# Designs tried in a protein design run: designed miniproteins, single chains. Part 96

Each design is a single chain, and the fold is of that chain. pLDDT is the mean over its residues in the fold that is shown.

## One batch from the design tools (miniprotein)

Design m3327
Fold by ESMFold2-Fast:
Structure m3327 (fold): chain A 73 residues (1-73)
Amino acid sequence: DAEKNFELGRKALEAGDLDKALEYFKKTIQVAPDSMLAMEAANQISRILFQQGKIEEAKEYLEKAVKLSLKHL
């Protein structure tokens, strides 16, 4: 369930558990890779990775989010 994994990711992020948040957002993409929820998950992953200083990895997820948004807009 993509919605469940996304919700768990948001709860982990709220709790400050960045590693757990990344895990759940990545699972959201795995469950529904071509969905608006995957776009939102990719945006959240990008933000977290940017905050961690993982700029190149953050950029990859940002590009994924942009491609998904263009497909659904």
Scores: mean pLDDT 85

Design m3328
Fold by ESMFold2-Fast:
Structure m3328 (fold): chain A 100 residues (1-100)
Amino acid sequence: SDKEMEEILKKLSKLVEEFLEKSEVLSNEERIKALEEFAKEVVELLRQSPLPKEVQEEIEAEIKELIEKAKKDPSKIDEYEEEFLKVVNDAASKISDLRL
């Protein structure tokens, strides 16, 4: 329903805001842990969304790859956070398009 899509989009926006606030004061290793928790919550919201299963799986795979890259090279966490936020924004846009 439209109300359920609005609720998911609001929850995604709040998760992004909370993550950005936390990330500013954390070490690179703590930022990776915060990114993993943020990723889990985003994936759970995507599974509740009306996006096709194939699209959900593609986004989940992309998120998983970014987290694994961040764990291997914590010095690039700024780059991986930016890429992750872009993935989340693209997913939110796709959910919004389904409402229209």
Scores: mean pLDDT 82

Design m3329
Fold by ESMFold2-Fast:
Structure m3329 (fold): chain A 69 residues (1-69)
Amino acid sequence: SAAEEETIRRAEAAIEAARADADPQRSLLVLSLTIRELEEVLAKTTDPAMAARLRELIEEARRLAEEVR
């Protein structure tokens, strides 16, 4: 759906912003909020292709959060 595509675009932008951010506390906050939003959308999606894309972004954000810690 258009809403799911917009969520993916926002999440990709948020992850890249967090990656470029010199402030680890702000980066972690952005990643935590992004993961939460992606998990909420994943819980509601019935499209397996969309679910796969959402899971991939969640894993990328989680991996980046571990690197920032």
Scores: mean pLDDT 86

Design m3330
Fold by ESMFold2-Fast:
Structure m3330 (fold): chain A 64 residues (1-64)
Amino acid sequence: MLTPEQIERIRSMSDEELDAAVAMVQAEAEANPDTHPNAGRVPKSREEKIAMIEAYLNWLLDES
């Protein structure tokens, strides 16, 4: 689970940084559709982009 400080950091990202992070997360989801938490997810808002990054980081923590 992400800390409030980590969530605040993600929410403070610039639109360009957020778009780049989402593009990376989306590419990994397309490569691993059976296991990735964001498989098939298309973000419709800035809040959904943030949620995709949060889900990705939580998934990485759970793999440890």
Scores: mean pLDDT 75

Design m3331
Fold by ESMFold2-Fast:
Structure m3331 (fold): chain A 88 residues (1-88)
Amino acid sequence: DEIIEEILNSDLLSEAEKKYLISLLEEGRISEATLRHLLERLRELQEKGLDVSKLPLIEILDRLVEERPEDPIEYLTRLLEEAVKRYG
């Protein structure tokens, strides 16, 4: 699957984050669209000079899958913006 290869080849994610994202995708707990949005947003933040390794990504993803929001992309975007203000 192309999205799994994108996760595995990403230099923005730790090994633990990669394994967690793949498990969420395989369990159907996160959509490919939400994952693509996450990867693209992290890339944009890195290009702007943010150290994305400081973001608590596993905690952000746990909140996303627990909350089950109507718009997961909007919810994820908001969580990432909050994390950037706090940790970036």
Scores: mean pLDDT 83

Design m3332
Fold by ESMFold2-Fast:
Structure m3332 (fold): chain A 77 residues (1-77)
Amino acid sequence: SAAASAAVYAALQRLGDAVAEARKLDDPEEARRVIEEAGREAVALLRAHGLDGQADQLGRWAREAAEKVERELRERA
């Protein structure tokens, strides 16, 4: 449905924006929390629309992104 497609787009955009903002931070732990929080919100949005499969996949991507950004920031310090 159009509403489901819009929810997927909004969820992906929210996670993408959070990852971009987290990469500007100096604190790896803060960067991880920013991405994890955005991921939880995006997952909740998708589940509210009955998109459990996409929510599970996005939740995995958010966890992987949080780990990657935290690692990148630690390696830069």
Scores: mean pLDDT 87

Design m3333
Fold by ESMFold2-Fast:
Structure m3333 (fold): chain A 82 residues (1-82)
Amino acid sequence: SALEEKLEQIRESLLAMLEQLARDLLARGASREQVLEVLRNAIRWLAEELRKEGVPEELVERFVRELEEGARQIVDRLLAEA
């Protein structure tokens, strides 16, 4: 659907922004757990906004899972590259 296609594009854009945020935080000496907490808080607030705008719960849950897993993979990859 058009909504699912928009959510996919938003997810990709957000993962890119989360990676940039993670890089900045790690460069400033933040721990893995501190970075993940910041990213999880951002994802949680976004999920609440999507629900308020009437996005179906099943799509919100999928979107959150994909962002949380993506954020974890980004942080783990960046730490392995350091």
Scores: mean pLDDT 85

Design m3334
Fold by ESMFold2-Fast:
Structure m3334 (fold): chain A 101 residues (1-101)
Amino acid sequence: DIEKALKDIEDAVKGLVSQAKPEKRDEAERLGKELIEAVKKMVEAILNGDSKAVVEYAKKIRENLEKLLELSADPEAAQKYIDRLTEAIKKAVDAAVEKRR
């Protein structure tokens, strides 16, 4: 369901943020919070049928993921979390689309 997918997203974001260089941890935490909020807003937009907002938040999600990867001390480990996060986001989107039917 949506709640489970959002929890999986939050856990994956925490993992991704933990991969940031020590001196970039505060910036990574801020980006991680923005990413989680963007995903929640995208899910709300899907449920409300707001396709323009879906596109806007999807772009913000992509931009924050790219920034988080740039801050990582271990890009390979960070990519693993990004892959897991991408899968969890897909599940949240699919669940929101199904609930809208």
Scores: mean pLDDT 86

Design m3335
Fold by ESMFold2-Fast:
Structure m3335 (fold): chain A 80 residues (1-80)
Amino acid sequence: SLLDRLSKVKSVRIFASEYTDPRDPSSPPVTHVVVLSDDGQILARESVEISVQEAVDRMLELAKKAGVKVKEVFLHDLPG
């Protein structure tokens, strides 16, 4: 699980970007989330049908449960 992966690293950086369908901007947004370890390895890359704020809040709660330090959160910017 992601919780298990987070518990095995010292710190992470969280990247979250919200995407809306340009053909139907009234549809719910999709948030793309990438979690990187301190050495730059991808621990998770997920797409979820929730807002960027809700996705970040859930990831911060998981980090708290895993006891991992969150160094930075980047909104509307994906690594690579």
Scores: mean pLDDT 78

Design m3336
Fold by ESMFold2-Fast:
Structure m3336 (fold): chain A 75 residues (1-75)
Amino acid sequence: MLSKEEVEKIIKTIEENNTGVLSKKNIEAMKEAVRLLAEGKSEEEIKKELMEKYGLSEIEASAIIDGVKELVKSL
């Protein structure tokens, strides 16, 4: 389970490294992926929710999940 401090650090990293590169929708999708990982959701469940909620393609949803997983590993 991700701590509040870890979640805040990941969100800050997303904002600092992706400001002006990603749309607001993609930033919100990354934040949602962090929350779902913290809840213990599977990668498959997270991918499906991102595709349904944000209209992402499977490739885009997978890229967001992979990016979030790498950020979690760096903590």
Scores: mean pLDDT 74

Design m3337
Fold by ESMFold2-Fast:
Structure m3337 (fold): chain A 83 residues (1-83)
Amino acid sequence: MEIKLTEEEQKIVEEMDKLAREYAERAARTGDLEGESKRLTKEVFKLTSKIENKQKAANIATALVLRAIGDALDRLFRRKREE
């Protein structure tokens, strides 16, 4: 099902997006996608603890982590293509 975000949840997602960008840059630099994704997951779950619905919080965290992993792979691959 689609997850509809409230204004409060959107603010939390913006904070998580910052962490996701930092993760993508770091993972692309180090090549440690697995280790960095585990660390990102833990940090994201701390932020989503502010969301009342725990299932919704978990879904948001999972979606962001998956997107961040995809972004890290894309950044790593694009750097080589643009060179």
Scores: mean pLDDT 72

Design m3338
Fold by ESMFold2-Fast:
Structure m3338 (fold): chain A 80 residues (1-80)
Amino acid sequence: KILDLIAEGLKALSEGNLEEAIRYFQEALDVAEKENLPQEIIDKIRQALEAAKNGDVETAKKYALEAARLASKVIFDRIA
């Protein structure tokens, strides 16, 4: 769910599709808030979204990867 959205956002960034990346990160943020994920993950997704909106692809990738790393830890613990 949220990991798929972050992964799609990262793919869009790598392909230069900023509008798609922004859309996926916004959806990931909405899902993270709805699922009550830890604030640290929500903050990283928000930082990735803001960087993408500013055209800062490098910073957006950094925060999106950090969000994915943190989210995978939490989601694995919840699914198991």
Scores: mean pLDDT 81

Design m3339
Fold by ESMFold2-Fast:
Order: C-alpha cells, then sequence, then structure tokens
Structure m3339 (fold): chain A 72 residues (1-72)
C-alpha cells in the first residue's frame, strides 16, 4: 500500500482526521497524475483535484458551496 506509517501517524497528531483525509486524497491524485502522459489530462485531473480538495475543506469548516474555488 502507498502509505508511509511514520508520516501518517504524525499527520493524525498534527492535523486531525479531516487534515489527514485531505492529504491522503491529494497524495492519491498526485500518484494518478504520475501515470498520465498528456498535458490536457494532467490539467483536467488538477482541476478536479482542486475542486475535490476545496469541497473537503468547505465540508470540514461547514461552509457553503458558494465559496468553492474555481480553476481554469
Amino acid sequence: MGREKYREEKLKKGYGKGGVEAVITLAEIIEGLKDEDSVEEIEEKLKNAIYKLDKEILDHFKMDDKYLTKFY
């Protein structure tokens, strides 16, 4: 599995559950990008990554979707 035990334990202590989940999601997205050769596919995955992370941040702070970051 692609997890680092030491870093995972430190993240749980420092950032709490929401922060750890956000970092894991970002790491999975970065690993996905490494398997892509197309610039257009990388850009599309990055846009989706930003949206997903922004949504997770808004959910963590219980904020309205109107505050979602737009990337183009």
Scores: mean pLDDT 57

Design m3340
Fold by ESMFold2-Fast:
Structure m3340 (fold): chain A 59 residues (1-59)
Amino acid sequence: MKTWTKESAQLAIQLGAKVPDQKLNSDPEQAASEAVTDLYTQDKIDVETAENLPKKAAE
């Protein structure tokens, strides 16, 4: 199971994703998933980074 967490969202923000504070607080899993997807679609991160972001934040 992919573990999307608030830490994953914060890592995505550090990589250039824009996440509304309200969404980060109310639905951090959805915020993290959308932030990582946005970074990937904007070519700011590669596939390997996008897949590993949830794992790195969970450790």
Scores: mean pLDDT 67

Design m3341
Fold by ESMFold2-Fast:
Structure m3341 (fold): chain A 80 residues (1-80)
Amino acid sequence: SMEVEHLAETARQLAELLEKGIREDVEVYSQKALAFAKDSEEKYISTVGLYALAQHSLEKGEEAARRALAALRALEQALS
């Protein structure tokens, strides 16, 4: 339950930052999401989206951010 709550909160915060267009914060949250997803990947399949977001944000910047926003909103909805 606590892990799911933290995952939902991370997804929500990252989605809000992407909506606001704060790219510097996206990189910080992507690192946090990657660490959280690695620890929870096997137990919480929904964390796969956060893992992919973190990798894409490190490699592809703006295009990854737009795609990640849609995925994070879907994840937030699924976990809320």
Scores: mean pLDDT 57

Design m3342
Fold by ESMFold2-Fast:
Structure m3342 (fold): chain A 77 residues (1-77)
Amino acid sequence: DFVEELLKKKGFSEEFLEYFKELEEKVSKQELHDALANDKAEDPLVAEYAAAYSLLLDLVVPESLKETAERLKKKYL
C-alpha cells in the first residue's frame, strides 16, 4: 500500500497509519478539499483528516487546523 510505505518513510507510527485510514473511510475527498481551501472544518473528523493529510504531504497547515496538527504530532510522532 502506497500510503503505508509513505507513512513509514516519514517516521509516522503504525497507530497513525491506522487512524489515518479510519479517517479516510469516514471523510470524503470533497470535505477534505473544502476544509483545506476554506481554512475551516465544521465536522471534527474533517478537521482531523485535513490536519493529518497536511502533515503527511508536508503542506502548509491552515491556521484553524494548526492546533489539531500539533496534537497529532505529539500523539503519533
Scores: mean pLDDT 75

Design m3343
Fold by ESMFold2-Fast:
Structure m3343 (fold): chain A 61 residues (1-61)
Amino acid sequence: SMEKRREIVDEAVRLAEHMTPEEVLEYARKKAKEAGLSDEDIEIVIRQVERAIEFLRRYRA
């Protein structure tokens, strides 16, 4: 569901401050699979997390 994707993205973004991008992406992928999301929804989650991490890096400098 859309709500479940949002929850996972929000949690992963929160962790991005204390973890490497690779660690955060693996965490998000694991959580999405455990939540029973489709492969398509998992890819959406990963893209959203990647975009959010890129945004944070650009504005934390």
Scores: mean pLDDT 81

Design m3344
Fold by ESMFold2-Fast:
Structure m3344 (fold): chain A 84 residues (1-84)
Amino acid sequence: SAAEEELRRLVEETAELLREAARALAAGDVAAALAHAARADERYAEVVRLVEEHPELAPLAQELMERVVAPALEEVRAAYEAAA
């Protein structure tokens, strides 16, 4: 469905932005990392809105968050811990 394709796109964009934030942190560019993280939060808000509009997508959204976003978020945590 179009809603499922949009969900997959938003999840992939969220993960990509988180990886960009992790790369910026690794380079010592905190301002760029915060900007990328803010954009990731905006994409995540769109995921939440889409699931609210299409509750049947909630199980797929959970699976995609765990499989695609969680590893990217872990890259951000690892970069932050290394910089601290």
Scores: mean pLDDT 89

Design m3345
Fold by ESMFold2-Fast:
Structure m3345 (fold): chain A 120 residues (1-120)
Amino acid sequence: SLEAEIEELEERARRLAEEHRRLSKEFDDVVAEKLKKLADDKEKTEKIKKLAREAAVKLTAAGIEIAAARFYLEQARRLLKAGEPKEKVEEKIAEARAALRRAEELLEEVRKLIEEIKKL
């Protein structure tokens, strides 16, 4: 049902928001620790700064996509409760699903960047 599909996507958005929070904390800790340990290695600190900048941009973008998905899901719920045509509800569900897919991809890229920083 449309209700069940909305509930599934709301749960997915909740899990991605938790992962975003976890990765943001890990990112801050890893970057701070590596910059402190490698303070005398200019080549490695510049590489850390470059990777950290890319990760920060992707973390911000992931947060925006999660917020967008939640907004679309709230719209889908309101349309469903109002008895609006199925097609209008499905359009908002599709928008939410697309935003969650983009968020998932961005968080996976952030995870890879954090692991690259850890290996320095």
Scores: mean pLDDT 92

Design m3346
Fold by ESMFold2-Fast:
Structure m3346 (fold): chain A 86 residues (1-86)
Amino acid sequence: HMARERELAAAELERLLASADPAERRELERGRLLAELAEKAKELGIFDPEKMKELHEEAERLFADPSLSFEEVREIMLKKIEELAK
């Protein structure tokens, strides 16, 4: 049950985020997104290391913008990875 396993992992990470200070929370969010992007890339058949590096750099650029929430960065990055799969 892939959707349920992801929901449980997300809930576990949300508990960790709730107990972390702001600096730890931002790092956990960054790690969470990078792991999600790597897994999504495998699902879509993206194995090109240059494309993965570009996605990683874009995610870091977006995380450097303090006006963007984790959910906004995640939505942008998931859209980009799906476009790369086409």
Scores: mean pLDDT 72

Design m3347
Fold by ESMFold2-Fast:
Structure m3347 (fold): chain A 82 residues (1-82)
Amino acid sequence: SMEVEKAAEEALKTVKETTKSEKAIENVKKAIEVLKNDERMTDEQKAEALKGLADSLKKAKTDEEAEGLAEAALYALKDAAK
């Protein structure tokens, strides 16, 4: 879906502009992959989740906060997929 792809690109752009932490960037990439592969979600729900992730990352004020937000999002999405 073009909307999911655009939302994923925005989330990646946002984390890269917010932090230089490779850990945070890698966890956002993994969260995007978990969302793309979740067959229980619609493309609209996937795009909304990715936009929400981007919005929360924009509010991060430190590298540690960005890492925590990215990690929490990844684990929440993995747990929801079980």
Scores: mean pLDDT 83

Design m3348
Fold by ESMFold2-Fast:
Structure m3348 (fold): chain A 134 residues (1-134)
Amino acid sequence: SLEELKQITLRIAQLVEEGRYDEAREILEELEKKYIENPSDELAFVLSLGYLFLGDFDSASAYASKISSKKIQDLLMALLYASLGYDEKAKEYVEKLGEFKEEAERIVELVKEGRLVEAARLAFELYEKILKEE
């Protein structure tokens, strides 16, 4: 369920904040196995966000590209470019989110501050809002 994936993502964020990178990666690798068996936008979102938190930007970008929602993809690309320090490119992706721009900007700031549990929580709230409008 989406709620179970949210709780798993919050755990990944907490492990990364605590410097427990190997444990976070192990959870992501188990989710990748589930994605290979039954791909879904929800799993791709969690994998993209989790790998982004871990600093694995190649994996984060790959999973973002698997998501069918352009706005969710643009959100993840904004977070990815912000994490790399490409602030102007991150802003371009945030602008594409239109009505969700302010919420996306808040998530970007939380990621840049290393407040990953709060970032994950708001990212799931925004994910649900974007899908409700689509």
Scores: mean pLDDT 91

Design m3349
Fold by ESMFold2-Fast:
Structure m3349 (fold): chain A 79 residues (1-79)
Amino acid sequence: MDKEKLEELGAKLSEAIANKKIDEVIELTRELLELLDDEVKLLALLDVLKSILENYDLTDEQKEKLEELIKEIEEKLKK
């Protein structure tokens, strides 16, 4: 398990969310999903992405990418 990389990506994701850098949020989430199998952390990530989708002004492309990421997380949770 790449714990150091997970912690670094998590910190970068938090900063990107705080600064409303949605394209960076999408990219960092994709990188996290390659490393992350913890159900609790996947659920937390799902909640964050759903919150962004509902509360932020997004382009149609950004909405589509976020919806795809949400679906990927939901599929991982089902296994």
Scores: mean pLDDT 80

Design m3350
Fold by ESMFold2-Fast:
Structure m3350 (fold): chain A 86 residues (1-86)
Amino acid sequence: SAAERAAREAKEGALAAGEGDKAGDAAKYAGGVIKAMGAALDAALGEGGEEAARAAAEGAEEGWREAGGTPGGKLAAEAAKRAAEG
């Protein structure tokens, strides 16, 4: 579903952002934030609507937790949440 896809892409983005932050990999960190935010924005603007946007925000938060709660993962999750909410 659109919600499952949005959640997965946002989770992958937040996880990558957290891993990049821990490793000092600025490109991975920035790419992860952009991916998480983009997944939520695409969901909010697309046919998946509010349900998919919410799933993206939840997926990004899960990715942040899975990455060990890093500041980079948190920023990605917050960016996804703002994109999902408008």
Scores: mean pLDDT 82

Design m3351
Fold by ESMFold2-Fast:
Structure m3351 (fold): chain A 56 residues (1-56)
Amino acid sequence: SLEERLELAKKELLSRSPPPADPEAFVREVARRYGLPESYLPELLALYREHLARQP
């Protein structure tokens, strides 16, 4: 389902190590890979940016 794919995409983003040089390109690639609509890109990008910002 779309909800399951969204959850898997979020886990993929948060499990990435080391962080990519281009976060936007990486988020877009992950969303495309899981077949997520463009409407989810801002949410996924915001999530990933928050994850990176949590690093001390």
Scores: mean pLDDT 77

Design m3352
Fold by ESMFold2-Fast:
Structure m3352 (fold): chain A 78 residues (1-78)
Amino acid sequence: EPNKYLIEMANLAIGQANLLLKRAKELNNQEAIDLAQQAIRYAQQAIDYAQRGDFIKAAEYLQKALEKIREAKKLIAE
C-alpha cells in the first residue's frame, strides 16, 4: 500500500521548494537556487521510496528535503 501521508508531505515540500526557487531567482541568489533545487530532488526521491513501500528511506529523504528548505529560507525568507 502507498505511504499516502509521506507522499502528501513530499508534495507539499516540492511546492514550498518551488516557491523558494522562484523567490531565489527574483533575488538572483545562486546559493538559495541550488538549495531549493536540492530540496525538490530529495522530495522526489522520498516519493519514489514511498511508492516502493520503503517507509524508512522515504522519511529520510523527506527530512533531507525539509533541511534544504530551511537552509534556503534562511537566505531568502528569514
Scores: mean pLDDT 86

Design m3353
Fold by ESMFold2-Fast:
Structure m3353 (fold): chain A 105 residues (1-105)
Amino acid sequence: DEVEELVRLFKEDPKEAIEELIRRGRYVAAMGVGILSDLVGYTYELFVEAEGLTDEKEANAKFGELLEEAGGEIGRIAREYLKQGRTLDEETKEEIVRRLLEKYR
């Protein structure tokens, strides 16, 4: 299962997970991993390189759209789990990543 392979990669090496997701063109999921791993800047660098973006304004606008979409979905899922009495622990972050990978195929 591709989702379970990528969730495992997120747990073991979130930088490699971001690299693999960017390689696969799965930009929203890559941004989600970046947010949850405090690697947003790293995700930006790989995204800009992958898309061949040379204009900072265009790069920032496109990356901003990815950040808004991924951050919004993370916030929505996190609110659901918090209402269920769950904490935002590592297990909950793994479930958020799994749901992002399933939604943004």
Scores: mean pLDDT 88

Design m3354
Fold by ESMFold2-Fast:
Structure m3354 (fold): chain A 77 residues (1-77)
Amino acid sequence: SKDKKLEEEAIERIREIGRDAKALAEEVGADEALAYFRERAGKLLNEVAAKGTADVAQKASEAAMEAANDLAEWAKA
């Protein structure tokens, strides 16, 4: 369905932003990389909320929280 496609695309884009943030952290440090992640993921979540259903927005938000937690734990290691 259209909603499933939007959900899958949003989750994959969140994961890409997470990978980009990890690469950025190696160059500029974890604090700047986390700020980058929050800005880019926040923008994407706003787009999903405007285009998708509440369920799609919720699942994208959950994926963003998971990726942010993974980044924070990775930065501590």
Scores: mean pLDDT 82

Design m3355
Fold by ESMFold2-Fast:
Structure m3355 (fold): chain A 77 residues (1-77)
Amino acid sequence: MKEELIEELRKERETALENAKKSKNPEAAQLYREAAEILEKAIEEIEKTDDEKEARRIFSRAMLEALSLLTEATKLE
């Protein structure tokens, strides 16, 4: 379970970084990078916890925060 959460976050982070690199809008690029940073921090926090319920809480929080930033980035494009 924990490994599946980390893999999902890594996939989302990679996509956000690719979008930041390809974005021609500097504000959108910055929001993509901020989303990637949130996801990276969540990966580190999940890797340090042995509690699967805590890992799921970290995952859900990070995904909601990242999705909010990604939504704002897409509005700028």
Scores: mean pLDDT 85

Design m3356
Fold by ESMFold2-Fast:
Structure m3356 (fold): chain A 69 residues (1-69)
Amino acid sequence: MIEEVGDAILARAGEGVVLISGDTAVILSAPASEEEAEQLKEEIRRAAEKYNRPEAGELAIELIDKVLG
């Protein structure tokens, strides 16, 4: 699910939640599983495409990969 929060974009899948703001991204809640992480990455890719935030989207995906190890 993708939501607009002011000038920021919130992407979520299950327990995983990422906030995209400008060229930055922050994990607000980590995905509970690899399946949720893949769903969250897809939501991030869709948000980055829709709102033209490719750098923030790429950063968000990297952050998810680092959290999962």
Scores: mean pLDDT 80

Design m3357
Fold by ESMFold2-Fast:
Structure m3357 (fold): chain A 60 residues (1-60)
Amino acid sequence: SRAELNRRLIEETVEIFNEVMAEYKKRSEGKSPEEQMQLFHEALRRFAERVAEREAELRA
């Protein structure tokens, strides 16, 4: 059902967010504030891309 699909997507979105933020923290370690901000924007873009890709897979 649509409700079950939405619940699954929310749970997986949280997991994707945690993975992306963990990668960001590792990559930003020891970097300048400007580089950390750039890496953060890149992380947000990767998050959006991974969520969109997973949503497409679940709706297929």
Scores: mean pLDDT 86

Design m3358
Fold by ESMFold2-Fast:
Structure m3358 (fold): chain A 97 residues (1-97)
Amino acid sequence: AIEDLKKAIEYFRKALEAARAGDADTAVSYAKQAIKYLNEAGKKVKNKEAIRLLTLAQFQALVGIAAASMGDYDSAVQAFEGAIELAEKALEIVKKE
């Protein structure tokens, strides 16, 4: 779970930088990789608050993908920042179990 969450956060940061650069295809690609690792982490997590935070991070990532695909890079950046914050909070909970 911890390693999958760290990978998800790494890929969300890459998606964020691509969105800031106006590179929709790269942002979407990295965000999809982040969602894949987020889903792998979710299979191993039992804490209800951590599951809630991971679910919200996935919704933010999907919003970011949609925004980037429409050329709305400001909304994509905000969504990926939100996904990172939620995933980092979930990681703190998982580390304390």
Scores: mean pLDDT 87

Design m3359
Fold by ESMFold2-Fast:
Structure m3359 (fold): chain A 55 residues (1-55)
Amino acid sequence: SEEDIEKAKKLLSDKNPEIRYSAVLQLGKAGEEELKKMLSDKSPEVKEAARLVLG
């Protein structure tokens, strides 16, 4: 739902990398622009998740 998408977008900015990782997976291709920013994340796991979701 749109509410879940907005919630996931907010979690992409969380200080906890595990939460950001979960947010990337929850958002999926519904937030392609936001996911592109996650390719520069400090956590290797978050970067890899964004890369996999973006294709």
Scores: mean pLDDT 82

Design m3360
Fold by ESMFold2-Fast:
Structure m3360 (fold): chain A 68 residues (1-68)
Amino acid sequence: MEAEKEKERVRKTLEQGIAERQRLNPGLSEAQIQQMRQRAETAAEAVGKAVEQGLKSDSEIGEVIEKA
């Protein structure tokens, strides 16, 4: 349950970031946006696995996101 909640939180945060990037930089191509979405999904999945293994601090989760 905790892993699913954290995964959903990260996914929503990254989706919001992508929308903000598109708004601030309308020159972004559809391909670039799709790539960002793919990375966001990969990061959320990695966070879910890390939380299942016992990671619970924001710092540790942030490192997982950066490396995904």
Scores: mean pLDDT 75

Design m3361
Fold by ESMFold2-Fast:
Structure m3361 (fold): chain A 65 residues (1-65)
Amino acid sequence: MATEEEIEKVYRYLKEHVNILKDLPDDEIREVARAVVERSDEPVAGLTPEQVRGLGFYVRRKLGL
């Protein structure tokens, strides 16, 4: 299951390295981070399921999750 530490790690990566998300409110970026850690394919924060899936695979690979 997703831990808050894993979610915070992904959140920081998204905020610093994913320019399209960095201008979103912190709570919305954390929702995207949760979806990435939980391997969700549901739409979140205006992203489509395909966008969430693609971003999730990329970020998890970069962070060794």
Scores: mean pLDDT 76

